# Ledger of designs, part 81: designed miniproteins, single chains, continued (3)

Each design is a single chain, and the fold is of that chain. pLDDT is the mean over its residues in the fold that is shown.

## One batch from the design tools (miniprotein)

Design m10808
Fold by ESMFold2-Fast:
Structure m10808 (fold): chain A 86 residues (1-86)
Amino acid sequence: SVEDAFLEVVKELKENLEEAKEEILADPSLTPEQKEELIRLIERIVELYEKQEPIETLLREVGRLYVLMGAPAEAVEATIARMVAA
């Protein structure tokens, strides 16, 4: 299912969390504030996954990550709404 595919992506993020944090810190295109927000958000996503929180909660936090990375907020929210409704 789409939910199973999404949870696999979050599992991969958990397994590579420290590397992801280092890549964010090394990215010259991001401001210090963006780096701090992105790191907090990916740590939050992994925490929610480990606590087995509802998929809707994880999807909303991933949506915030995409917005912080410059994705259109409306498109991200519409996609999350479709996935949660399925």
Scores: mean pLDDT 74

Design m10809
Fold by ESMFold2-Fast:
Structure m10809 (fold): chain A 75 residues (1-75)
Amino acid sequence: MEEFEELLKEWDRLADENPLVGTPESRELARRIGELAREAYEKDPELYEQLVKKIQEHIDRTADRIRELVEKLRE
């Protein structure tokens, strides 16, 4: 869990710096996060549900940041 949260935090940081463009680093982080979620699915279904929820929260935060930037560009 702790490693997963650190990866999500780094992914959030990269998305904040480049919200409209994916980087090779963000793609590698997404792949690692996916691997951890897959491993949890096989070994710990409760952990898997928590990881999926955290991934969804990251997606929601990134979408909100993109929306805020679009609104600022309209000003």
Scores: mean pLDDT 74

Design m10810
Fold by ESMFold2-Fast:
Structure m10810 (fold): chain A 84 residues (1-84)
Amino acid sequence: ALAELDEAAANTDDPLALEAIEAARRALADPDNDELLLEAIAASIRAERHAFKGEVLPEEEARKIAEELIAKAKAAGKDPRSLL
């Protein structure tokens, strides 16, 4: 997981992708921190939307989507960390 993030960081110059990789590293380093998990999922959503649709999603909107995804995962009995 961490080695995959290191390789991804080495192969991208997209600031949103780098931000998502850094947020994911922080969440993986502190797995009991729900705020870091939320930030990592939100950053990942922003990076994906920019890469695939050219859309710059506002950070606040990405956080709301991340909160909904975490809530749905928990309701389905899934570990929300699987969203990373």
Scores: mean pLDDT 76

Design m10811
Fold by ESMFold2-Fast:
Formats: C-alpha cells, structure tokens, sequence
Structure m10811 (fold): chain A 76 residues (1-76)
C-alpha cells in the first residue's frame, strides 16, 4: 500500500462534494481506503488515502479525468 495525499479543488463550491465523492469512489474501486478527509475551504479539500502500489498510475489517470476539478496526488 502506498500512502497518498489527494488535493481536490473546484471552481464552484457546489461541485466540491461531487468531486470528493468521485475521488473516494476511485480509491475504493482500486482496492484502496481513505483515512482522512479535510475541508480546507468551500472549494478545496484534502483526502489522505492508501492505494495499492500497482494501481497508483491508474488512480492518477482516473483523477486527472475528473471534469471541472483540479486534482493533485502526492506520495507521502
């Protein structure tokens, strides 16, 4: 398992919950788990998660394809 920090940023606060839910769904579908979710602002949240190392590239690609959201994935 690889520990990652996912930063989700959206232009409209109404989109944040959907973007965070999509990121959490991607984590779970790839066999990972989230350990913490923190809202930093109405338009920004951070998710701390563990992903299987062999799924990390697929996870990055999936999050990069989320429409209307800027997502950063950092290995920790």
Amino acid sequence: MKRVRVTVRVPDPAQLDEAVSAAVDAIRELGGRYTRIERLSPTEAVIEAEIPEDKLDEFRARLASLPGAEVRVEEV
Scores: mean pLDDT 83

Design m10812
Fold by ESMFold2-Fast:
Structure m10812 (fold): chain A 61 residues (1-61)
Amino acid sequence: SAEAEELLRRARQAAAQLRKMGHSALADELIARVTAAVESGDLEAARKVVDEGLDKIAELI
């Protein structure tokens, strides 16, 4: 779905930022969790994981 594609795009952007900041393990975990949620059809869980990743980036700045 378009929503799933957008969530995966946002997750990849957040993961790229985490990797740039030296947090590759957090980036890999973010992608894995969002991908699993999207594949299970749980788009609410996918959105929550993306939001948590963005909140973590904000805390690390």
Scores: mean pLDDT 86

Design m10813
Fold by ESMFold2-Fast:
Structure m10813 (fold): chain A 100 residues (1-100)
Amino acid sequence: SEMEEIKKKLEEELKQLIALLLEKGEPEAAEKLEKLYKLLMKQIEKGSVTEEEIKEAKEISKELNEKYGELLEEIEKELLEMDEEKKKELIKKYEEEKKK
């Protein structure tokens, strides 16, 4: 389904971004980004959002932009220019880190 494809894409992008943040020594930014993406994935999965969930997502997003906006822009640019093989390696690194 379209919803399952969107969820898979977000999960893959999350894993790639988290792996890059961890490689750059930014575990706090990685944790906040993971929390934000997990909230977005949950909303996509259930097909509904509450005002409180929207507020929480906005607050996390604001904190990420204020503290890590420049870093996140740099990492997003790196991912955009990265080849598919390197992106797959980042996903593998994320999975290996989660097994520790």
Scores: mean pLDDT 78

Design m10814
Fold by ESMFold2-Fast:
Structure m10814 (fold): chain A 80 residues (1-80)
Amino acid sequence: MMSLEEFKKLMEERVAEFRAALDAGDLDRAGAIYEEMRRLYAEFRAQADPETQKELDALWDEVEAELARLIEEAFAREQA
């Protein structure tokens, strides 16, 4: 089973790749990375015990908020 430490490290790597993709204007790649991250979160959560699920939810809230902010900035630029 994947540990919280492994998941956290994986999310950190994916966030860095997502930020780099947005910085390069690669919205297709950014979208693909986001979708993969969301899928990984759902799969890990389904296998986790209730205590681990709560910690995962807190970690995912942080990740999702950061990614959402970056997405909003990218879309604001497209509409300007």
Scores: mean pLDDT 79

Design m10815
Fold by ESMFold2-Fast:
Structure m10815 (fold): chain A 83 residues (1-83)
Amino acid sequence: SMYRDLVDEAAASLGISSISDSVRDRLAALIERFGLTNMDYFKLGVEIARKSMVDPSLSPEEQGVVAIEGGAVFGSLLEKSVG
C-alpha cells in the first residue's frame, strides 16, 4: 500500500535496516488514520519527532519507530496548518 511505502522510505532515511511486518502495518495504519497525503510534511514531522522525542533508553530502531509515529502526528498538524 502507499502508506507501507511511506513507512519503508522513512525507515530507510533513518538508517533502520528492518522493521517487522506487524510494526509496518501498525505504522501504515497510523499514517492513514492521520490523513497524511504529502510525503514532504511527513518527512518534516519525522524530523521534528526525532529531535523532540529523544529517549536514550530506546534502541536506535525503537527511536526510529517513535520518530515515524511522531511524524504522522506532527506531519498531519503541519499539512492542516497550510490548508
Scores: mean pLDDT 78

Design m10816
Fold by ESMFold2-Fast:
Structure m10816 (fold): chain A 84 residues (1-84)
Amino acid sequence: MEEEFRRIIKELVEELRKLGASDEDIQAAVDFLRAVYEALRAGLPPEEIGRLATKLASKLKNLSDEAIDAINRAVQRLVELVRR
């Protein structure tokens, strides 16, 4: 599980860099995915994931639609990973 989580993070970081995201925005996305992963592992309700996503969206006003889509795909991969 930890190895698969690291792979998801690595792939997201590489995709965001390719899309021209700043190191600050990449770090915010990584911190968000870590918080999502910890919330999912702790069995917190889906509403907590939604709250974290809203907080991230308020910080990332300059990100492209492709970058936002990449973050959303990474969240879906984390949900699938933890449900196993």
Scores: mean pLDDT 77

Design m10817
Fold by ESMFold2-Fast:
Structure m10817 (fold): chain A 60 residues (1-60)
Amino acid sequence: EEEEKLIEEFRKQGEIVGRNAAETVADITGRELTPEEIERYAKLGGEQAEKNAKIFLEEK
């Protein structure tokens, strides 16, 4: 359904944002992140984007 598609697209974009945030953290701190840390950032970004999409869909 259209709503499901919107949530999915937001999640994918959020994962990209999360990965970019991980890269920024590595650049600022001057240390490399582990694959686990990068995955965590991507997951958190995706989850946040999904929540944002649901808020958008709740608007009347």
Scores: mean pLDDT 78

Design m10818
Fold by ESMFold2-Fast:
Structure m10818 (fold): chain A 79 residues (1-79)
Amino acid sequence: SKDARLAYLDQQKQHGLAMLAAQPVTSPRQAQILAVQQQIIQVQTDGSKSIINNDSASFSSTHQKLMDLIRERQQILAG
């Protein structure tokens, strides 16, 4: 069912966020990368939910947000 698919995505999101929270923070750069990765998990979940809900506008906006977050992560890695 649609509700079961949405619940599964929320479960996967919670698992991913818990895995990131369990990682040791060894540097300020690592902390910034982890923060961006948390946002990426959230936006990927929102995008997947948009597909299930047949919401093309929300899917397009979450795709753009995901690309922006990937660029931000690349900038952190570059210094």
Scores: mean pLDDT 88

Design m10819
Fold by ESMFold2-Fast:
Structure m10819 (fold): chain A 77 residues (1-77)
Amino acid sequence: MITVEELQKEFEKKSGIKLPKELAEEVYNIVKDAVARGESLEDIVKRVREKYKGKLTDEEINALEQFAALAYEKLGG
């Protein structure tokens, strides 16, 4: 199984975006749990957006959504 550290490095290499470790770990755990429950990427993206609305900028939320999509692909979603 891909680790959060491996996923974060791959995301940085592909996007050029360096996420804070705490946010990367939090989103990774959301995706991992959702995949285990059979939830779709659309459900995960909505949950990430709702969790960070008013706490992060739209640009930052978009980066987290892209990270969640990469995590979903790698965790078997």
Scores: mean pLDDT 83

Design m10820
Fold by ESMFold2-Fast:
Structure m10820 (fold): chain A 97 residues (1-97)
Amino acid sequence: MAKELKDFIKEKIEEYLKKGDVGSATAIFFEIGLLKNYGLTYEDIAKGIESEEKRKELAEEIKKKLLEQGFPEGVAESIGEDVIQFLDRLREEMKKR
């Protein structure tokens, strides 16, 4: 699972770079980096891709961590929503393989 996700991300970055789309390659790299900074592992991300319930669980965990760090509720909710949308996009892209 985590290895397949890592391989998929590498392949996507290589595809973008071969097309000269450095911006898209950089964007996916930063999105994965942000999720890791929120404490998510590749295994957690892979589980979130496979399960809608797990995606919601991960978003709530991130929201809780942000609230504990003193971030406003609206910011925590917005970031949680972005996580769900990013994981859903990864699911759709992996499904096309």
Scores: mean pLDDT 75

Design m10821
Fold by ESMFold2-Fast:
Structure m10821 (fold): chain A 85 residues (1-85)
Amino acid sequence: MTVYSAEVTESLTEEIIEEIIRKAAERISERLGVEVSPEELREASLDPDKARELLERLAEKSGLSLEEVHRIVVEAAEEAAKEVL
């Protein structure tokens, strides 16, 4: 039987989150035409200042408005989560 502990649960949750982040990064990169690393998305998910910096950089590089970039990022993250879950 699989032993359920906080440590095992944390490891499994982290693996799922990393898969979602990877998928989201791929979708965002394709939609915006700007390369986004999974590491950047992970940092942005943990720090609201990093999230703002990432969105601003994506808007600048893509030529889209901050609102449009935010919508695309959220939509890509939701699609990635549905694909992994």
Scores: mean pLDDT 75

Design m10822
Fold by ESMFold2-Fast:
Structure m10822 (fold): chain A 85 residues (1-85)
Amino acid sequence: MIDDALRSLVRSVLDGGGFVSRLQAIGIAEVAGISREEAERVIDELGLGDRLSTDQVLRVLARLTGVPLSTLRRRYDEILEEIAK
């Protein structure tokens, strides 16, 4: 689930020129098995707007999953390298 969410994040970020919409970020959290309501609550608690950077989405996932941000950043970079042929 987390790896699928990170793959979705990579593709969304590449399509969005380094950013994702709030709705895309919620969708990525849902791929990780998190409810829309929980994702939306964390985005609001972190003071995030309608446009999120990669780091901001990773912070949301870290808060929701309990996975350390450093672990998510490393795995994101690995997936990005796999996609960039």
Scores: mean pLDDT 83

Design m10823
Fold by ESMFold2-Fast:
Structure m10823 (fold): chain A 91 residues (1-91)
Amino acid sequence: TLAEEIRRAAAALAEALRAGDWAAAAEAEARFVELGRRAIEAGDLEAVAEALRAAADVLETAAELAPEEERPALLAMAEAYRAKAEELLAA
């Protein structure tokens, strides 16, 4: 499913970030964004919610690796994405 593909792409992105492989991270991010766009175009709310949750997981990983001054903004974005995913599924 699109949700499963999104989850795999996000996992690849998180692994690339943890490995410090910025080229692989950029490639995985491009794929993740494309899958999210396809989910929106298809009106697949479960896949869109999964993309938002996966984005939050990636942002939390990025926050762990980021300079201290960037962490609050990344964590705030992650929380906003999780809240948006819950709103979509609750409607």
Scores: mean pLDDT 82

Design m10824
Fold by ESMFold2-Fast:
Structure m10824 (fold): chain A 99 residues (1-99)
Amino acid sequence: DLAKLAQEVSDLHQQLADAIERGDIDTARKLLDQLKVKDEELTYKQSLENGLSPDEARAMGLISGSVYDIELSRLKPSASLAAHHRELAKRYEELAKKY
């Protein structure tokens, strides 16, 4: 369950990096919205598994999701932004392997 969700987040970051590289802003915006939902769910479930209360787990999820809201509000395609999402894809893929 957590492994699959972490892999989904990884795949979305890879797709986002590809969209940013080709300047496809509409696709990048949709992928950021999807990442917010999936990363909030992942962080919530990880937090519960680690023994946090439901209230604490929700707070952690919202913090994770807020990163994508900030990026969406400031979205400007760049090679560095695409590279950032490729590194995030790699980290979430590594996380998926640990579950």
Scores: mean pLDDT 88

Design m10825
Fold by ESMFold2-Fast:
Structure m10825 (fold): chain A 79 residues (1-79)
Amino acid sequence: SEIEKMKKSLVVTDNSIKANKDFKAAVELGKKSYDEAVAYLNEKSLGAGQLLSNELDKDGEGTLKRMEEASKAAEEKIK
């Protein structure tokens, strides 16, 4: 999925725990502003920000919901 591709882009230069925290932060930013969420991920990984921008353009609300669910699932596994 595109959500998984975004997470993998973040992991390339870091680790899964850090990537998951960045992903969660982007979701919280996206609830207030899609542009801020995209800018945040672009700062971490250009690829992740581009993927987020494309998915938000197609289905903003659904994209944020899927990202939030993916972040929650990953957080449960880390605990």
Scores: mean pLDDT 71

Design m10826
Fold by ESMFold2-Fast:
Structure m10826 (fold): chain A 119 residues (1-119)
Amino acid sequence: STREKLEELLLLEGRASVLANELAALAEREGLEEAKRLAEEISVLEQRGILLIAEMLRNGVTRELLEELRRLEEKAIEKVRELIELLEKEGASEELIRLAREILELEEEGLRLIDELLE
């Protein structure tokens, strides 16, 4: 159902937000200031997504809100891909790269669910 997909999206966004914050903390410990900033920007996009999903769960789904959520998800995917490339170029720990890839998988699953809701 639409509600079940929104609830799944909320869980995916919440998990991605937690992982982005963990990545930011680890990047700071490794002296990777640009990676930290990208992770913090990703976390902000996740929080905006959570608020849109919460709005749709309370007040109903609109195409306009789903399209806004889709735009946030696409932007988050772009930033996570940039982050992965940066981490690989800087020879970051395998743990940081693993966390970034896990965030990417959550974002791609979220985009898939949003596209199903837009059908």
Scores: mean pLDDT 91

Design m10827
Fold by ESMFold2-Fast:
Structure m10827 (fold): chain A 66 residues (1-66)
Amino acid sequence: VSATAKKIATMILTGTIKPGSVFTAAEIAQILGVSTAAASTALNILAKQGLVATIKDGKTTKYKVL
């Protein structure tokens, strides 16, 4: 969980994921080779830290890089 959050944060900080990008936990999970649950937990941690914004789009939760 924490390792996944660190990887995503590093990708945002290095510009691998650009500011304003929108994605789902499943998309990040596929890129990192982790479970969707691990990616979702990591993204929620990053949202609380202010690195991404959580967007509820109907039944799907999306995340936007700030």
Scores: mean pLDDT 80

Design m10828
Fold by ESMFold2-Fast:
Structure m10828 (fold): chain A 120 residues (1-120)
Amino acid sequence: SKEEEAIKLIEEGFKKMSEILGKIADLVRKALPDNKEAEELLREMNDLLIKTTTEMLEAAKEGNFEKAIKILEEFREELSRLLDQLLSLAPEEYHEELEELQEELEKVLEELIKKLRELA
């Protein structure tokens, strides 16, 4: 069904995003050891990922792909805001690698949005 396909796409997409966010967390902890503000931003990003995954899977199970896309677009905006805050804290020498990881994350998000729109 379209619902089963959407669930699989969401699970695969969020697994990839979780892996990229893990790389961001590792890099941030190297760049900013014992930085409480950075750890708080990383926690907020992980909480946002978990919340969004749950809400999107529920919307997909209901066949409400328009709602799932809206949730994902709101997630993208909030995640971008948190990542920009992390970049502002990081030393210049880590900016290139962090920006590359942010670009990988954006590509996963765009692909997931595109595929969900094709199901709607």
Scores: mean pLDDT 90

Design m10829
Fold by ESMFold2-Fast:
Structure m10829 (fold): chain A 65 residues (1-65)
Amino acid sequence: SAMIEEKLEEIKKKVEETYKTQGVAAALRAMLASIQELRKEGMPEQDVMDIANEAMLYLSELASG
C-alpha cells in the first residue's frame, strides 16, 4: 500500500534526524512513539509490526555506521 510506504518513509526520516541530533536512545524513543501513533490511527497490527521491523532495521543500520 502506498500509504504504508509513505508512513514508513516518514518514520525513517524522523528516526534518522533524531539519531543525528540526539543519538540512538532518543531515536529509539521517537520510533516507538511513531509506532504507537500508527496504532491509534487504526492501522492493522500486522502493518504496524511490518513498519516497526523495517524502522528498527533502519535504526540498527544507522547506529552500526
Scores: mean pLDDT 86

Design m10830
Fold by ESMFold2-Fast:
Structure m10830 (fold): chain A 83 residues (1-83)
Amino acid sequence: SMEEFEQRLLEIQETLAKYGGKDPAKVKAAWDEFLELLETELNLKLLSYSVTETPGTLKLTATLYDPELGETLTFGPLFAPVP
């Protein structure tokens, strides 16, 4: 349901707030879960997913297609500091 989707988004947001700048693996896992929710709950289709790691920063981006709107949606970039 939309209520369950919203609850899952809040859990992801809490994880990002808790581990942002502390645990890049947890941040990436939360990002991957977010993208999975977009595909399963909103019927978006993953077109591209990129992870760029530079010294001190993990950059996450994703592009998904919405067949109902006929539009391509870009999510991110999300920047996660790496120690």
Scores: mean pLDDT 74

Design m10831
Fold by ESMFold2-Fast:
Structure m10831 (fold): chain A 82 residues (1-82)
Amino acid sequence: MSREELDAEVQRAIAEMLLATALVTAPKEYQEYVQKALDYVASIEDPEKALELARQIVDALENAKSPEEFKKKVDEIMEKAK
């Protein structure tokens, strides 16, 4: 395994771990949107982009004041990633 291959695997593992942790720790009202984000990140072929998106979603969850605000931020992040 090359360093580039290892870096890609590590980035994907971190992205998956961040979103999985968010899903189990988030209030129930947020879990549907976290699950939607996790499913979308899993569909991204670029591990670096997947990690960037995962970090943005976790940041949105940490800073959102309501489930509605979190939903809007997740939708915006996902639209920018398309």
Scores: mean pLDDT 77

Design m10832
Fold by ESMFold2-Fast:
Structure m10832 (fold): chain A 68 residues (1-68)
Amino acid sequence: MEEEARRSLELAIKYLKEGKITVAMVALDEALRLAPEEARPWIEKAYQAARQGKFDEALKYAEKALEL
């Protein structure tokens, strides 16, 4: 994964774990913009889960994107 996209995802994961949802969603949006095509659907799922208050699911999807 591109270093800048990876950094944004790692920040999003950190903020999700801390319960800082607003800044986590900003980091997810930035990661989505920078991410390779294979990671993008997982980041989109993480963003949607965070919007729905499903923070455990958002974290799992973001971690899955980070593996790509």
Scores: mean pLDDT 82

Design m10833
Fold by ESMFold2-Fast:
Structure m10833 (fold): chain A 70 residues (1-70)
Amino acid sequence: SELDLLSEEQRELFLEAIERAGEDPEAIAREYARLALKRQNATDPVARAVAEAEALRVTPRLLEEYRARL
């Protein structure tokens, strides 16, 4: 389970991203990446691009699993 592989901190950021971004998986993914980078104070453009790409890849599966548990 992708959700069960997340750290507690990553789960908190993911839930915050859902609350802030609404229903669109792409918007949630970008917000999740933004929150993670902000928490780490990461300003490197390469780190940002990698985080956004990873979030976009994983977020649809995380949302499917999250919604199945509601």
Scores: mean pLDDT 80

Design m10834
Fold by ESMFold2-Fast:
Structure m10834 (fold): chain A 66 residues (1-66)
Amino acid sequence: SQEVVDYLMERFGLSEELARGIARFLASTHDSFSDAQMAQMLRREAGVVLSPAEVAELKEFVRRHE
């Protein structure tokens, strides 16, 4: 959703295109991977460095807005 995109842009300084890509990835995979696995994937694929705790918060935010 746009709320997830806006959150990613504001909190992490991401471009709209990158934030939309991450939001789509999280919406399709949020329950498929552990928080640690998701953090590793975000670092490798998008260059976004999040702790597992930050990923857990992000997954909860996505759940509330999608």
Scores: mean pLDDT 77

Design m10835
Fold by ESMFold2-Fast:
Structure m10835 (fold): chain A 90 residues (1-90)
Amino acid sequence: SEEAKRNLEIIDKTVELFLEVYEELKKQHPNRKFTVKDVAEKVKEKVLADPSLTPEEKERILGFIDAWIKTSGDLDAEKIYELLKKGKKP
């Protein structure tokens, strides 16, 4: 269905943004440990500033990110990065 396709696109976009932000943070601070919350808050900033996203898409992505912060915010971002990267592997 179109809704299922949109849901997958939003999940993929959120994962891609998380990977990009994590990689940027580790490049700037290679020896620093980051929490999921540290990365997720910066992803939220990028989502809000993205003019290519509709208000509906922004609300959906922000909802996913808020759920991540609530359930996993204190977790090691590197562990989540590795799990997400494994799922995106061709």
Scores: mean pLDDT 81

Design m10836
Fold by ESMFold2-Fast:
Structure m10836 (fold): chain A 98 residues (1-98)
Amino acid sequence: SEAEELAKKGIELGEEGEKLGKEGNGKEGGEKAAEGGAYAAKAAELGGVGNELALEAGKKAVKAGVTALKNSKDVEGVAKGAAGALNGIGAIFLAGGK
């Protein structure tokens, strides 16, 4: 389904974001986390059979966002990491509300 495809992309981006954040690239890690969280939220909105994957994608975005926030050297990386965490939380609430 479209929801499953979006959720899988969100998971991939969240995992990439966490790796980048751990490597000290908080800005790029935060950007990936924010994008992954947005994909997770889109998947959660569609619901149905993709909903469990959307929840996983949201959790990955939160973890990646927090990792980027923790490892950022500048305000842009901090802002992107926070956006990733917030997008992920939104996806979790959207998926969990069904």
Scores: mean pLDDT 83

Design m10837
Fold by ESMFold2-Fast:
Structure m10837 (fold): chain A 71 residues (1-71)
Amino acid sequence: LEQGAQNALELARKQMDELVAQGKITQAEADEIISLVEQAVRAALAGDLESAEAHARKAEALLAAALAKAA
C-alpha cells in the first residue's frame, strides 16, 4: 500500500484493458472495477485501510463474477 500504490492502480488499468481485449469482461465491467480500485487506492493513501479493504474486496468480487460469466 505504501510503495507502488500509483503503480498498482496503473497495473490494474492495464490488466482490465487486456481482459477486455481478450473478450473475458466488458468495458463497462472494467470501468466499474477500476473505479473501485481507484477508491481503494485513495482510501489507502488517506490512511483509511478499512475503506481501502472494502473497496478492494468489492472490486475482486465483481472481477470474479465477470470472469465466471465469461466461462
Scores: mean pLDDT 79

Design m10838
Fold by ESMFold2-Fast:
Structure m10838 (fold): chain A 108 residues (1-108)
Amino acid sequence: GKAKLKVEFEKKEYTVHVGDKIPIKVTLLDSPEPVTIVEAAVVDKNGNVQAYKKDPGVTLKAGESATIELPVLPNAKSGEYTAIVVAKDKDGLATAESEKFKLTVLDP
């Protein structure tokens, strides 16, 4: 896709339990057309997924932002992660990644 997106966390560190939600902010910086977010994930450098949302129901126009809440998965572990967002337009997929943040996962 031709879309340019920004993904960011409100905080540099989060402390959560499994089943909590991590909010990420997604902004469509530039696109000739609206884009639909198809997935968002909190991942490590090796692609291990800690939180995930498929089809969050978000469509953005250029200049718009939305918050997507990502459920923390049962297998989630403490560590350093990024958020990745995949958006779709008519021409294909666009992917954006956040800066690193620290996640602390407490036992239920």
Scores: mean pLDDT 85

Design m10839
Fold by ESMFold2-Fast:
Structure m10839 (fold): chain A 69 residues (1-69)
Amino acid sequence: MMKKAEELRKKAIEEALKQVKEGADPTVAASQAAQELFRKLRDELGMPPEKAAELARRTAKEALDEIDK
């Protein structure tokens, strides 16, 4: 499960970076990627909402850090 969650997180960060490269606002791109990740963590992995929300928030922060250099 940890491996699958990590793969989903990396894919979400990659998606946010791609959206920013195409002209999206970094905060909006990170937020949208985090929301999609939250849904996938809950629906595909059966993760509790609190845990899914925390991982999604951390992933949004990591995406913003990646965009910032």
Scores: mean pLDDT 80

Design m10840
Fold by ESMFold2-Fast:
Structure m10840 (fold): chain A 71 residues (1-71)
Amino acid sequence: GRDVAVLQRFLVDQGYLKEADLGGVDGSFGSKTKAALVALARSRGRDDLVPDLDGSFGPVTVAALRTLLTA
């Protein structure tokens, strides 16, 4: 979806994801996007958020992402 594509673009701009690994920003929440989010969480010392980044783009994942990106 568009929200996933915006997130993927952010991760590319921050260096946690490569456009080449996606074949471009495709808007799909796949293993590459999940791995990039896990790497971001770990780099911020937020390993506690990793279980909430389960690969679904639901309310729990969105809340974890908001916490990670605004902390």
Scores: mean pLDDT 67

Design m10841
Fold by ESMFold2-Fast:
Structure m10841 (fold): chain A 73 residues (1-73)
Amino acid sequence: SLREKLAQARALVASGNQRFLDLASETARYMGKGIAKLAEGNVEEARKYFEEAQRLGDEGDAELARAKAEAAA
């Protein structure tokens, strides 16, 4: 079906974007570190980890947008 073909195309685009997957993984890792520091009462360290997670997340979103634009061209 057309839906199955679109799902396959999306999976191929996703599997071809290792940088997006790496950035998403790193974002999750820094979020976890921030939560751990917050649980320890280390608010300033938690803030730094959350800021780095946001930066990596923004980079991942930009890479995904670039890949989608390239696939649409």
Scores: mean pLDDT 78

Design m10842
Fold by ESMFold2-Fast:
Structure m10842 (fold): chain A 76 residues (1-76)
Amino acid sequence: DLAERARKLAEEGQRLALEGRKLLAEGKAALGTGLILRGIGLGLEGTLLAVRAGDEEAAKYASELAKKGGLNIGAL
């Protein structure tokens, strides 16, 4: 199921982005930024899969996780 895969990708993306933000706070800038960007990428992929599946709930969930994972990379 594309919608189920979308949710799992969004969850993984949020996890990586949050781990990356923690690493940035610890001064590990290169590693932290890399994880944030990877997490955002997975969150976007999850959102696109949810849209393709026609699952409005999954799309909203994936988008929310991507935002919580740190879409404000311009502040880095």
Scores: mean pLDDT 72

